Designed miniproteins, single chains. Designs and how they scored, part 109

Each design is a single chain, and the fold is of that chain. pLDDT is the mean over its residues in the fold that is shown.

## One batch from the design tools (miniprotein)

Design m3785
Fold by ESMFold2-Fast:
Structure m3785 (fold): chain A 110 residues (1-110)
Amino acid sequence: SLAERALELLERAIEKLKEVKKMAEELGMDLMAKQVDAAIRTVERLKEMIKRQPTTVRGQLSLLLTLIVAGAEAVVVKQMAIKKNAPEELIKLVEETIRILQEVGRLLVS
């Protein structure tokens, strides 16, 4: 199902964000690690919303808005990483997370 595929993609996004958080912590980038942690919580919340399979317009809009927030948080992390000259591997993981969230968006509006 589209919901099952979206959940698999979100799990991969969480794994990548956890790796980004670990790298940020090892580099002493405390503000970035905190922002990544916020993004992880938003993606976990999005995953729980998809599991409930909302049938109401309001529930579906709330889910899409949560996805938009998750994407925005990932973009903020990317901009922080670039500004702080973070390793290319960290930036790549954030970009892969953004691409996954975009794919989830495509599945949810299909």
Scores: mean pLDDT 89

Design m3786
Fold by ESMFold2-Fast:
Structure m3786 (fold): chain A 76 residues (1-76)
Amino acid sequence: VKEEVDRLAEAARRAIDELAKQKTPQSADEMLEVAETAARRLRELGEKHPEVREYAIQAADDVLAYARKKVEEVLK
């Protein structure tokens, strides 16, 4: 189950990295949408698997923080 959390978080970060290469306001909005969708799915995994709840919540927060950092870099 931790591997599923890691896989989902890594997929989100890869998508965010690809969007960040575009360096547009549109890609910044899309990065936040990707991060919010991934965070929701990660939290749902934590609810379904209480044994990884804290791990999944932390992964969700990390993905959101990563997207926010990339958005700041793109909008400079």
Scores: mean pLDDT 81

Design m3787
Fold by ESMFold2-Fast:
Structure m3787 (fold): chain A 58 residues (1-58)
Amino acid sequence: MLDKEIDEGLELIKRSVDRLSELNDRIREAERRLEQGDTSVLPELQALREEKQRMVEG
């Protein structure tokens, strides 16, 4: 009801959190595939980790 401005701000924060969560999930999935012998995920995993590092550090 009240705090519509706060709701908009929370949506923006939530989207950023969701993006980080999705990135973490992709990293975990790539690690699982690597454990199963799928080495084709190595460059993808490296890129995902670099992207996460940039998002965390800015």
Scores: mean pLDDT 76

Design m3788
Fold by ESMFold2-Fast:
Formats: structure tokens, sequence, C-alpha cells
Structure m3788 (fold): chain A 87 residues (1-87)
């Protein structure tokens, strides 16, 4: 299913960001929050980056992503890809 594929891709990209240095992760968070106008996506980003434990961060991310539409998931995927290119 397209939505499940998008959720998996967002989780994969978020994991790559989480594996960056602390400085690069901070920069990625700032880029993501600046580029989105969607309050649901902003809340998901803030929650993900506030969690220090990777497993808890990914679990919270997956819960947040499950509330998004396909269009919102496509937007977040693009934002995550752009943040990774700019860091």
Amino acid sequence: DRKEELIRECCRLALKIFQLSEEERKKAKEILLKKTSNPKIKAIIKTFFSEKDLKKALAALREGLSTLSEEELEELKKLLEEALKEV
C-alpha cells in the first residue's frame, strides 16, 4: 500500500538524520521546521527530535505518521530528503 510505503520511507530518512552528528541533527531540525507550514508535521518533527532514545523516537514518529494523509506523507518525505542534502 502507498501509505505504508511512504511511512517506511519517512522512517528510513528520519533514521539517517538521527545517525548524524548532534550539530547536523540540530541543523536538520531547524531546516525541517522552517520549510513546513503544516502544524501536524511540525508537531511530529518536534516530538521526534525531543526524544533521546532512538527506539522511542522511531515509535513516536510511526504513531505520528499514521495520522497523516498520503499528501502530508509526500510533503514530509520531500522535507526529510531536502534536509539530508543541506546538512
Scores: mean pLDDT 87

Design m3789
Fold by ESMFold2-Fast:
Structure m3789 (fold): chain A 79 residues (1-79)
Amino acid sequence: SMAGEQAERIARGAAEFLMLNLPGVRAAEVEAEGNRVRITVEVLPESAATARAFLAREAAEIRAAYPEVEVSYEVRVVP
């Protein structure tokens, strides 16, 4: 759907922003299918709180703009 495509675009932008701007981000992946969007980020321990806060805000913004889209995120801490 158009809403799903826009949500995916925002999610991919969020993942890219974290990769470029937050030290300690090792990987970021966005999976999108229809109206479902999932963001998975791998971070060092010192960056986990910042990554979670940022993704929580981005997910809330997507849900507010596109209520029909299921947005989820996962922050994985790596050594």
Scores: mean pLDDT 88

Design m3790
Fold by ESMFold2-Fast:
Structure m3790 (fold): chain A 65 residues (1-65)
Amino acid sequence: MTEEQKEKAEAIRKAVVEAAKRDPSSFDIEGTANAVRAYLKDLGFTDEEAEQYAEEVRKELESLL
């Protein structure tokens, strides 16, 4: 994983966390985690890296809700 890819992954993680905080009752955690995984794969992440990062995002969202 490059530094640029990591920076983009951290940015999307922060963005989805902030979105969940604004409207937790209608936030789709599973759909968001799947979208993050697909987005990271499009950015050149391996399946393993994308899955791991999407799972970390999912855990963070679950801890907030």
Scores: mean pLDDT 77

Design m3791
Fold by ESMFold2-Fast:
Structure m3791 (fold): chain A 85 residues (1-85)
Amino acid sequence: MKERREKIIEAVEKYLKEKGLTWENITLDEAYDIARKVLEELYGAEEVAKLTPAQALQALFDILSEGKPVETYKFDEEKRKEALK
């Protein structure tokens, strides 16, 4: 399970570098494409086909955040709390 997280991080970084993109400059369509490709390599195309592009991207972020908390995720967590009250 921990090995999968490292492979996901490496695959994301490789695709971002290949396209010359960062998470700040990436379009939604490109983010969905990268998330789908990364998950397809690790889980298989059939499993990823069951997910919407938004669900695939969310699953990728959940895996990345569970390994170590990032400040941007803490900020989103507080914003979610405010939006849901």
Scores: mean pLDDT 65

Design m3792
Fold by ESMFold2-Fast:
Structure m3792 (fold): chain A 90 residues (1-90)
Amino acid sequence: SASAQVQAFLDRAIAAFNRYLQFDSQDSQDQVNQALAVLRQNPVQAAQQIQQYLPDARRLVQRRGFTDPARIDDLALAISLGIVLLQIQQ
């Protein structure tokens, strides 16, 4: 179903984000957890916003010298989710 596809996409984006981002403080981790909770309230809109940033995020990652398509996709998902979470925190 469309809902299952949206949830699978969000799960992939969150997993990618957790792989590449490390927190140096509990406050930073708590802020991200709060933004993730807000994001989960409207998963369809969240997925659309992440997908909107993906092409630009992929180009940024490629410009940084990454050539493995799987790693490019994973990093682009992490960056795109990071942008959406920053918008929620603002």
Scores: mean pLDDT 82

Design m3793
Fold by ESMFold2-Fast:
Structure m3793 (fold): chain A 71 residues (1-71)
Amino acid sequence: MEIATSEPTKSMPVEELRELLEKVFEKEAEKMNEEEKELAEKYIELALELAPKGAPASEEELKIARENAEK
């Protein structure tokens, strides 16, 4: 169940890393049920929101991340 991706992907531009994450999710989604897909999509959306910045998260980003982490 654990996905081990190539370390070199972390050296890629953020856009290519985003594409890789989406590809991994697509393959995992084949094994997920509907509830898991919805949860995973929300989690990936948040992660991709942070990834493009490459810098410290904004105050709003931290608020959203905190609320999602707390349920």
Scores: mean pLDDT 57

Design m3794
Fold by ESMFold2-Fast:
Structure m3794 (fold): chain A 60 residues (1-60)
Amino acid sequence: SSLEKLEEWLNSQTKDDASGEPLEEKHPDIAHGLVLGKKHYLEFLRNPSLFPTSSLVPPM
């Protein structure tokens, strides 16, 4: 599914593209924040009811 593909893509973002090493090893602060943000974002996508209000739209 698109959700699973998105999760795989986000996991690939935790690697340093120059050396291929895990981002956690080079920049643990950045990697930690990215992992937490990714988990929260995926959790929201799986459980949209956790979103109190939508900002996509509507007006007013």
Scores: mean pLDDT 57

Design m3795
Fold by ESMFold2-Fast:
Structure m3795 (fold): chain A 89 residues (1-89)
Amino acid sequence: PPPYETLEVIVNFKGDIEATVRLTVPAAMTVRNLVDVVLKQLNVPPDSVSYKVFVDGEEVDPEMTLKEVMEKFGLESPLKLDVEVTRKP
């Protein structure tokens, strides 16, 4: 069997960047790593922005794994993340 569980995620960017991206990632990936990967896919350097991540209106720690977020909120796939983005000066 594969050593990693995967999750379908939907990342909704709002604020200075507006985009919705759907992807499948390892459940052991952190929220921060996921957001950074998606920002790079959108050709946005992760260090050029500040962001906050929300699940169902509640702010989540970006250092949590996607599995920990799913367990904390009692959620099933697909995991929906709302990301509020502000460009740094």
Scores: mean pLDDT 81

Design m3796
Fold by ESMFold2-Fast:
Structure m3796 (fold): chain A 56 residues (1-56)
Amino acid sequence: ELPEVLKRFPNAEKVTSPEAIEAAEKLVRGEIPIDQLDPELLPGHPVAQALRKLRE
């Protein structure tokens, strides 16, 4: 679940810490089960925002 992911990586929303960047990178690589998360949370969630920034 996305809320649980944010609990693990609170800085992912801000993407200001190395831990947040690492979390976003793992999301990009598919290490975190993104495909099992709510689809409506992915496009507009803070984690999705961090993912887009890291993907760039």
Scores: mean pLDDT 51

Design m3797
Fold by ESMFold2-Fast:
Structure m3797 (fold): chain A 89 residues (1-89)
Amino acid sequence: SKKFEEFAKKLLEEVGEIQEKIKEILNSDLSTEEKKKKFKELIEEAKEKLKKLEEEAKELEGEDKEKAEKMLKKYKEAIKEFEEYVKTL
């Protein structure tokens, strides 16, 4: 559906933006402590965006909702894995 296509596009754009910000921080001349701080800020930003996308997904129905929930689960798992990685720094 058009609503699902708009949802999927928005989610992919948000994921892409987060990935680019991670690369920018990693490639910066900042100290490990400053990078860790920026990563924590980025994780909180990603979590807030995830909450908004989860609310938007509730308005979808049937197969579109199932697809959206699957995409959101992958995004949530990626955030958790990155959060655990940052804790090792």
Scores: mean pLDDT 86

Design m3798
Fold by ESMFold2-Fast:
Structure m3798 (fold): chain A 81 residues (1-81)
Amino acid sequence: MKVILAATSEERARRAAEELFGVEPFIARTAEEAAKALLEGKTDVAAIVQPTRLAAIDEAIKAAKMLKEKGVEAKVIDVSE
């Protein structure tokens, strides 16, 4: 299963990925970076880190849409709190 975490810091993203999945996430700044890493099979868990919750969620939704266009389903989880 592919997972996209929406986060406001790398520390939050890493902590959430470890607690939820026991893995280190691929840290991305954009939807394109996250989608590429997931599609290339480099990771099953990517985190998009943006300075605001709204920006992080927007990029995560965009990445999930990119994956869906390629026939890949991804779960989006907001961990920006």
Scores: mean pLDDT 86

Design m3799
Fold by ESMFold2-Fast:
Structure m3799 (fold): chain A 86 residues (1-86)
Amino acid sequence: VKIKAVAKGNEATIEVEGIDDELAVEIGYLISLEFGVKVEVKTEGNKATIKVEGVDAEQAKKIAELVAELVRVATGKPVELEFEEV
């Protein structure tokens, strides 16, 4: 499973390839609860985009790491995480 997280300003965009829509929505919900932030989830084919607002780069990295852990636990597959701050 590949995860690409991009932090820009006070927003984070996390793209996950190789999960289903149900898992993507569940992850978004868990992030919203854990960090108290606004989360939007969009799914297209085998890609899910999780957009988080009101976070700095440190929070964005923690969120990306949590997404990677949740995907790893739920799928049992190796996870590749790329984090970029722009």
Scores: mean pLDDT 81

Design m3800
Fold by ESMFold2-Fast:
Structure m3800 (fold): chain A 92 residues (1-92)
Amino acid sequence: RLAEITKELEELVEAGKYEEAVKLFEKALEEGLEPDARMLLYTAIAYLKLGKKEKAEELAKQVAEIGDESERLGAAKILSELGKDKEAEEVL
């Protein structure tokens, strides 16, 4: 279930298990699950921590489009950490 998978993904990211978080996200997509903004946000954080900058940017931009105020703030922070300060300002 989406909410259950999103919670597990959050727990993996909080525990520093970034590779496992990415694998969980990829499996969810393969199974036809439509990710919500929260799932995209935590996966973007995992990609950022793993040095996969392009993937982190792609997901952060998606969060900016569909997320609430709190989720968009998270996306802006990821973009700023990637050195994309102008793009981070556009998300706010």
Scores: mean pLDDT 80

Design m3801
Fold by ESMFold2-Fast:
Structure m3801 (fold): chain A 87 residues (1-87)
Amino acid sequence: LRAEFERLLAELEAVIREMQELIDNNVPLSEEEIREIEDRVLRLLNRLDRLIAQETDPEVRAEMTERRSRAFARALELLEKLRERAA
């Protein structure tokens, strides 16, 4: 469970880094490309949420929820920036 959570969180953080690089390099994206990135983020978040729901230790669950929420906030911020720059 924890190892799978760490793997999925790392995958989400990799997508976040990808989005940051696109923004930093001012790469224009189509609405379709942005939708594909958004879909990738949402699929990873849904999988993380399912793992969090399976965690029985309340302290570990709280830590996982905190980390997930932080990653989601960052991803959402970057997705908004990408959408603002879309043609």
Scores: mean pLDDT 84

Design m3802
Fold by ESMFold2-Fast:
Structure m3802 (fold): chain A 65 residues (1-65)
Amino acid sequence: MSREEAWREVDAVFEAARLAIKYADKYGASFETAVRAFGAALPYLEAGDREKAEQVAEDIVKKAA
């Protein structure tokens, strides 16, 4: 793993966490639902697809609410 790859992964993790917290707070979701949203968004953020990451995170939270 290069330094650039490592930082890209770190950025993806932080962005996934922000999306999970944002939507969990918006919809009053449980911690378990937030963790699921985080896991669902992370692969898309790693691929650079922020819009799809945001959509799947919100969908996970809305389905659990």
Scores: mean pLDDT 79

Design m3803
Fold by ESMFold2-Fast:
Structure m3803 (fold): chain A 64 residues (1-64)
Amino acid sequence: MSSDVEKAELYARIAEAEARKHLSPEKYAEAKRQLDEILARLKAGELSLEEAQAEISRVMRKYF
């Protein structure tokens, strides 16, 4: 599928892999919760693809 949701999910999956590699289990759980929340809001139509990608990037910058 070539949907915007699928693109955001791929981006979030890459961010989750980075978080798992570099963060403690506790911080990884925090980052993953925030990433899951962003994806849920995108799927609900509360965020655009660009807004979701920006929020994911901010989460990653906060922990890295």
Scores: mean pLDDT 79

Design m3804
Fold by ESMFold2-Fast:
Structure m3804 (fold): chain A 94 residues (1-94)
Amino acid sequence: SALSSELLSRLIGLLLRIIGLTFDLEQGRPVDAEEVRRLAEEAIELAKNPELTKEEIDMLVKAFEDLLAAAKANGGSEETLEIIEKAIEELKKL
């Protein structure tokens, strides 16, 4: 795979942002549904890039699954849960 340093940096940046939201939820801090929606849209857009491998897409899936678990455990809104579940479904189709 010839994944460019630019695409790799974008992937790592998205993963760190998703992990940050998971940490915030675990600390009892609220997360903004609009920020979650933006992250989901950016992740799906990145995953549609043909240079991304299945393994790299699976990293995004895992990050969103961890975020979903944290949101369910820590009182995330129904809107936030729906956004994350739809993102996981769309990523798994790729």
Scores: mean pLDDT 88

Design m3805
Fold by ESMFold2-Fast:
Structure m3805 (fold): chain A 74 residues (1-74)
Amino acid sequence: SLEEIEEAFVKAVEALGGDPEKAREWLQELREKLTPEQFRKVLRDLAQGMSDAARVLGHEEAAEYFREAAKLAE
């Protein structure tokens, strides 16, 4: 579901030390501007790239949450 994708993405941002509230606001804006299909595609591609980057930088917990978000967005 879109809610599960959003929650996994927010958890990844929190694990990086980011602001989960700002992440939720950004995701809500994307949902209002994009079709469900466009939203899934954008989040899948972004989350996959962020997962790879987080892993290279040693942020394993964040990498796992981003990977989960990407998988849910398929």
Scores: mean pLDDT 87

Design m3806
Fold by ESMFold2-Fast:
Structure m3806 (fold): chain A 71 residues (1-71)
Amino acid sequence: MLSDEQRQELRDTALAVLDHLVKQGMSEEQALEAVETVVRGQLASMGASDEEIDEAVRELTEELRRRLKEL
């Protein structure tokens, strides 16, 4: 399982990447898909199970969608 610190670090990184991509003119949907791909790759590299990756990506994607409503 990911620690609370690792989850917060992933959120901060994902939010920064999302903001950057949207400001570069990428659509919200494309930016979300790109961030999901990056996060999945990072978690897989850390040895996370497929179930742990799916859980973390789901939670993060929900938060990112909420943040996009503020942009």
Scores: mean pLDDT 77

Design m3807
Fold by ESMFold2-Fast:
Structure m3807 (fold): chain A 74 residues (1-74)
Amino acid sequence: SALEEFDRAAVAMLTTLDSPDEARFEAALAAALAALKGLPEEHRGTYRETLISWLRSQPASARRERAIAALEAV
């Protein structure tokens, strides 16, 4: 399902926040954004805000801020 695709992509992106491979992080972020856009419009805002909330609970980092900004732009 689109929700399972989003969940998998979001988890994959989150595992790259501390990765030394910036290209891996950017690819995972792009996949998470694509999966979020693939969700039904009525659910997109809720799942976006849930992921942003989780990111804000993590230690501050440039990648955390990048991911939040990209999600807010959807």
Scores: mean pLDDT 85

Design m3808
Fold by ESMFold2-Fast:
Structure m3808 (fold): chain A 70 residues (1-70)
Amino acid sequence: MEIDDAEVNLALFLIQVAISLLGKRETATEEDLLAAVRDALKTFSPEQRKAVLEEARRTDPELAALVEKA
């Protein structure tokens, strides 16, 4: 299967935006962050999600942990 770098970058961007928006809420819980990650990735295949996780592990280990839990 072909995982496009643009797809991985778009997924990471959407996750980062979602986390950034939730991080500004005083009432945001870890479950809220996990739900945002799941929502950002819901249209991606398991293979695409794995590619996103691998790229996150290289660039942002904290983000990678959230993707793994989602």
Scores: mean pLDDT 71

Design m3809
Fold by ESMFold2-Fast:
Structure m3809 (fold): chain A 91 residues (1-91)
Amino acid sequence: MIKIAGSGRALYSAAVLASVLERKGIEVELYGATTPSPDDAYTKSLSDEERQAIIDEAISMAPRPVTLVPSTSDIEGADILIDGTGKVTEL
């Protein structure tokens, strides 16, 4: 089982990656952070409504329910983190 976490627009990338891995028979848990990354200037510039629209669209694209948490720091044991800047961190 692989835990994938995304924040901001990276949640789209996390949802797409989850779909690809599940099609390969790999079990995935998907997590989304509702608070923008400190370094994600684009997502921080958006209104609350625009940020919620990003989350809602990513959830609609996900192959499984997305577990929403306030911050990426609330996700224990994530294998892959994609932050709002598009930076991929192996945890």
Scores: mean pLDDT 72

Design m3810
Fold by ESMFold2-Fast:
Formats: structure tokens, C-alpha cells, sequence
Structure m3810 (fold): chain A 108 residues (1-108)
């Protein structure tokens, strides 16, 4: 069904976001890794979760809340330039989510 296809797409994006969270945590938690790279993966996770929720509103808000906490931790250790890249990535993730919601509404 179209509903099953929509859920499958949201599930794929959730798994993609979960993979990016794991990569972000790996980079942030290791003494040899860049906090900036961890921030990049956390922003990618955020975008994936925003897209998943735009497709399927039943996707838990807790996924987004968790990645937001991870991003806040990175921001506390980031340079001004790194914070600007994080903010741009978060805005892009929100805009993609909004575009997906608009496309779904127009298709109804």
C-alpha cells in the first residue's frame, strides 16, 4: 500500500539518521577525532530525522531531541566557523523537511 511504502521510506531515513548518530558519537568520543567531523555527522542525522518525520509524523520526536543534545555538546566545543556550518546544516535540514511536508500536502 502507499502507506506501507511511506513507512518504509521513513524507516530507511530513521536508520540512516541512527547510523549518522553512531558516527557522530564515535568521532566526538575519541581522543584522536575531530569534534567538527562529529558535528557534521550529527547535522546529517538531524536532517535524516526531520525528513523521516515529514514523511511519517509518527516517527518519535525523541530521535530529533537526542541529536539536538549531541549538536549542543558539539557547539560547546566548536569554533565560530564550525558553529556557523552547524547552523547552516540545521537550517537546510528544516527546509528539506518543510519541502517534503508541502509536497505531501499538495499530493492529497
Amino acid sequence: SMEQERRARADMLLKKGDDYVKKAEDYIGKTQTSVAMGGRYAVEAYGSYESARAIDPSVPQERIDRVRKLIDDVRSRATDEERQRIDQGLQQGREVGQQIRQQIEQAR
Scores: mean pLDDT 81

Design m3811
Fold by ESMFold2-Fast:
Structure m3811 (fold): chain A 55 residues (1-55)
Amino acid sequence: SEDVQALIAALVKDYIKIRKLNEDKKEDVLKQLMENYRPGLSEFELLEKAEEILS
């Protein structure tokens, strides 16, 4: 689960940078992704969720 948390954090950081969002949004989005994470979610599904939250 630590590896997944690190992956989520890295993905959120990259998406925030690309979208030029405020740092406050970074923390909220990271929390939402971690709360919505379920065992069996693929990296692709995780990216889709991050993109939806960050769009």
Scores: mean pLDDT 67

Design m3812
Fold by ESMFold2-Fast:
Parts: C-alpha cells; sequence; structure tokens
Structure m3812 (fold): chain A 77 residues (1-77)
C-alpha cells in the first residue's frame, strides 16, 4: 500500500484530471482490497481531495470524483 505522502506527491505531479482520477480510483480500490478501516480510508480521501483543490480542480469536479470512487467501493462490497 502506498503511503498517504506518496499518494499526495503523485497527485501533485499529475498533469491532467484524468490522471488524478486514476490515482484516486486505484488508491480507493487498494484501501478496500486491504480492508482498511473506515477512518484510514477517510484520511486518504480527505488528503486526495485537498490536494486536487490545491491544484485548482473545480470543487464540483472533485466532489463528483470522490463520490464516484466511494460508490465503486460500495458496489464491490
Amino acid sequence: MPSLEEIVERLRAAKSLEEMREIVFETTAELNAARAPLEEQRRYLTAMVETMLEKGVPEGEVSELAAEALRSVRAAA
């Protein structure tokens, strides 16, 4: 499992929203596969959301991406 710091650095280095989307979905899937506690999943998701907002991604786009990632985890459960 990549560290939270590694995920934040990957998001900062991302060149497109599509690349950021892939990082968020992969990280969420890995956390779910590892059966990470909900609090740990929340910490990663919060850090990813904050990093995307720092990069100037519109709040509505970030919110939709986060919601979609969470829906994918629930559908897999």
Scores: mean pLDDT 78

Design m3813
Fold by ESMFold2-Fast:
Structure m3813 (fold): chain A 88 residues (1-88)
Amino acid sequence: MKEEEELKKKLKDLIKNQKEVSPEEEEKLNEYLQKQIAKLKEEIEKNKSAPKGLTPEQTAVALLYAELAGRKVLEKDGKLVLDKPITS
C-alpha cells in the first residue's frame, strides 16, 4: 500500500522530469504499471465502461497514463502504450 503510493509518485516524477533510472528501478516501475493496468482493466470490465472500439485493457492503459503523465497514448501491438519510454 505505502510502497504502491511511493512507486506511483516516483513514476509521475520520472515521466515529468524524464530522468534516467537504473534497470532495477525500471523493473519495479513496470511491475507497478502492470499491476495498476490489471486493476483498472478489472474495474472497466465490471462496469462495462470501455469506449466503443476499445478493449478494457486498452482503456485501462489510456486512463492510467493520462493520469500519470499527461502524455499521448499510442497503439502498439494491439495495446495502448506511452509514446515514449518511462525512462526517456
Scores: mean pLDDT 62

Design m3814
Fold by ESMFold2-Fast:
Structure m3814 (fold): chain A 64 residues (1-64)
Amino acid sequence: RPVTPEDVRAVEAALKSLGLPVDGKATPEVIAKLQAEVDKGNRGFDVDGDGKVGPTTIAAIEAL
């Protein structure tokens, strides 16, 4: 699924809540870093660190 402006805002909000740097860009590298932090939390989401925003990634961000 392609990254939308809504996904960018959700990613930036999640990065800010985790204390990670926010550069105003949702690059695949930034998304993969967020996915890795969510996966470390063991919140019951199977999140791949592939830098792509899917339904599981969005659900995990919303749960943060």
Scores: mean pLDDT 61

Design m3815
Fold by ESMFold2-Fast:
Structure m3815 (fold): chain A 96 residues (1-96)
Amino acid sequence: PPSPGEMAEEHLRLEAEIVEKQLTNLGLPEAAKEVRELLLKAAEAARRGDFAEALEYLSKALTKVREASKKANSDLYHIVRLSLSPTLSVLSQQAI
């Protein structure tokens, strides 16, 4: 069975692909690339069991999604934040 880190990795990798596509569709390919890279770094940290580092990268990714959402006048940040809520809970519980 997958560990908490493996489950968080899978969810973060899936979210990275979805968010990259959505930001690219909004005409923000540089933001899409940066957010993808940050979410993939969060996924790698979660897989290693470094949940504090995973939360740091995820926080940076969410900040960039929020900035991109403001620039595009989009609600994407709210959608992404809700989608990542279960993963945020898992990472927070494991980081203590």
Scores: mean pLDDT 86

Design m3816
Fold by ESMFold2-Fast:
Structure m3816 (fold): chain A 93 residues (1-93)
Amino acid sequence: MRELVERTLELVKRAIKIATPVLLENEDVTVAIGRTLRLIGIGYQLELLLKKGINPEEVIRLAREAAEILRKIDHPELQKLADELERLAEELE
């Protein structure tokens, strides 16, 4: 359980590192900032769940929200991360 949440957080952190420069180069700045801030917020919420108490339903929701954001970005590595996030959400159910 905890290991799946930690992997979810690691995928979100990797997604932020890849998405940030891609979005800033290819999207409107406001859209890029908005998507990046949403991903950062998801990462922060996952870290809080690891520290304060894991709620599997919240982890599933956050993983799926992150995947949805990544699906909107035309980048092959981000699409693979979205696939992995969706798979982890299924493993948590």
Scores: mean pLDDT 82

Design m3817
Fold by ESMFold2-Fast:
Structure m3817 (fold): chain A 99 residues (1-99)
Amino acid sequence: MEEEKRKEEEELKKEALELAYKLAGVLSKLLGVPIYNLSPESQKLVEEGEKMSIEEIAKIVGKLREIAEKLKEEEVLEGIEYIQEMLAEALGIPKEYFE
């Protein structure tokens, strides 16, 4: 039972990391701050993020929030709220759009 829970947590953390790199690509593009010294896999995720629509960005933020809630990572949830605020300001949309 505990091994299954650990595997689920590891899969959720891996998914969250991939989504976080995509959001980093969005922020890099919007803020004009380049991201360097990434692995080829992480760089690909960042580049995919740069191409996302506002709707796709909102879905990824929602998924990250869901994963953070499942993992009970309160600090990550606070980080997601901060990212929502930055994205709202950068995109010129209400912060509530990401809730």
Scores: mean pLDDT 73

Design m3818
Fold by ESMFold2-Fast:
Structure m3818 (fold): chain A 74 residues (1-74)
Amino acid sequence: AAVAELTVDVYDAATGELLARRVFRRPADVGAAIRAALEEAAAAHPGRALRADITVTYEDGSVETAVSEFTGPA
């Protein structure tokens, strides 16, 4: 199904603090949008353990969620 909205919420993995939220409306490339959001967060928070909660909302109203854990560059 076509994607209506992509939300990427980035948290500090140790504290649970919300550091960034990115919202994409009808992204042409979902994978590229996710990668860009994660790369921006990693660059903004070097050396920190980060968790991204990814929510994909489809035009049919269905929702898919994923979690990615990563570290900002040293």
Scores: mean pLDDT 82

Design m3819
Fold by ESMFold2-Fast:
Structure m3819 (fold): chain A 80 residues (1-80)
Amino acid sequence: SEIDEKAEELLKELEKLIEKIEEMVKNKEPRDDIEKEFVELSQKKKELLELIYESENYEELLKRLKELEKRASELIEKAS
């Protein structure tokens, strides 16, 4: 469905953004630059959640989102 296709695109965007943040943390980039990327991550996550709850595949999509949220949470602790 179109909803599932959009959710897949957002999941890929979230994965790429997390990878970008991981590199920024590894390279010890300025905290304010890292925080800007976390703001974008939060915005994309909200958009994805709205799509997931409209999807018939919501359980699998939600599981994938939770795995990405775990990675993001670990990065926040490392950046703090």
Scores: mean pLDDT 83

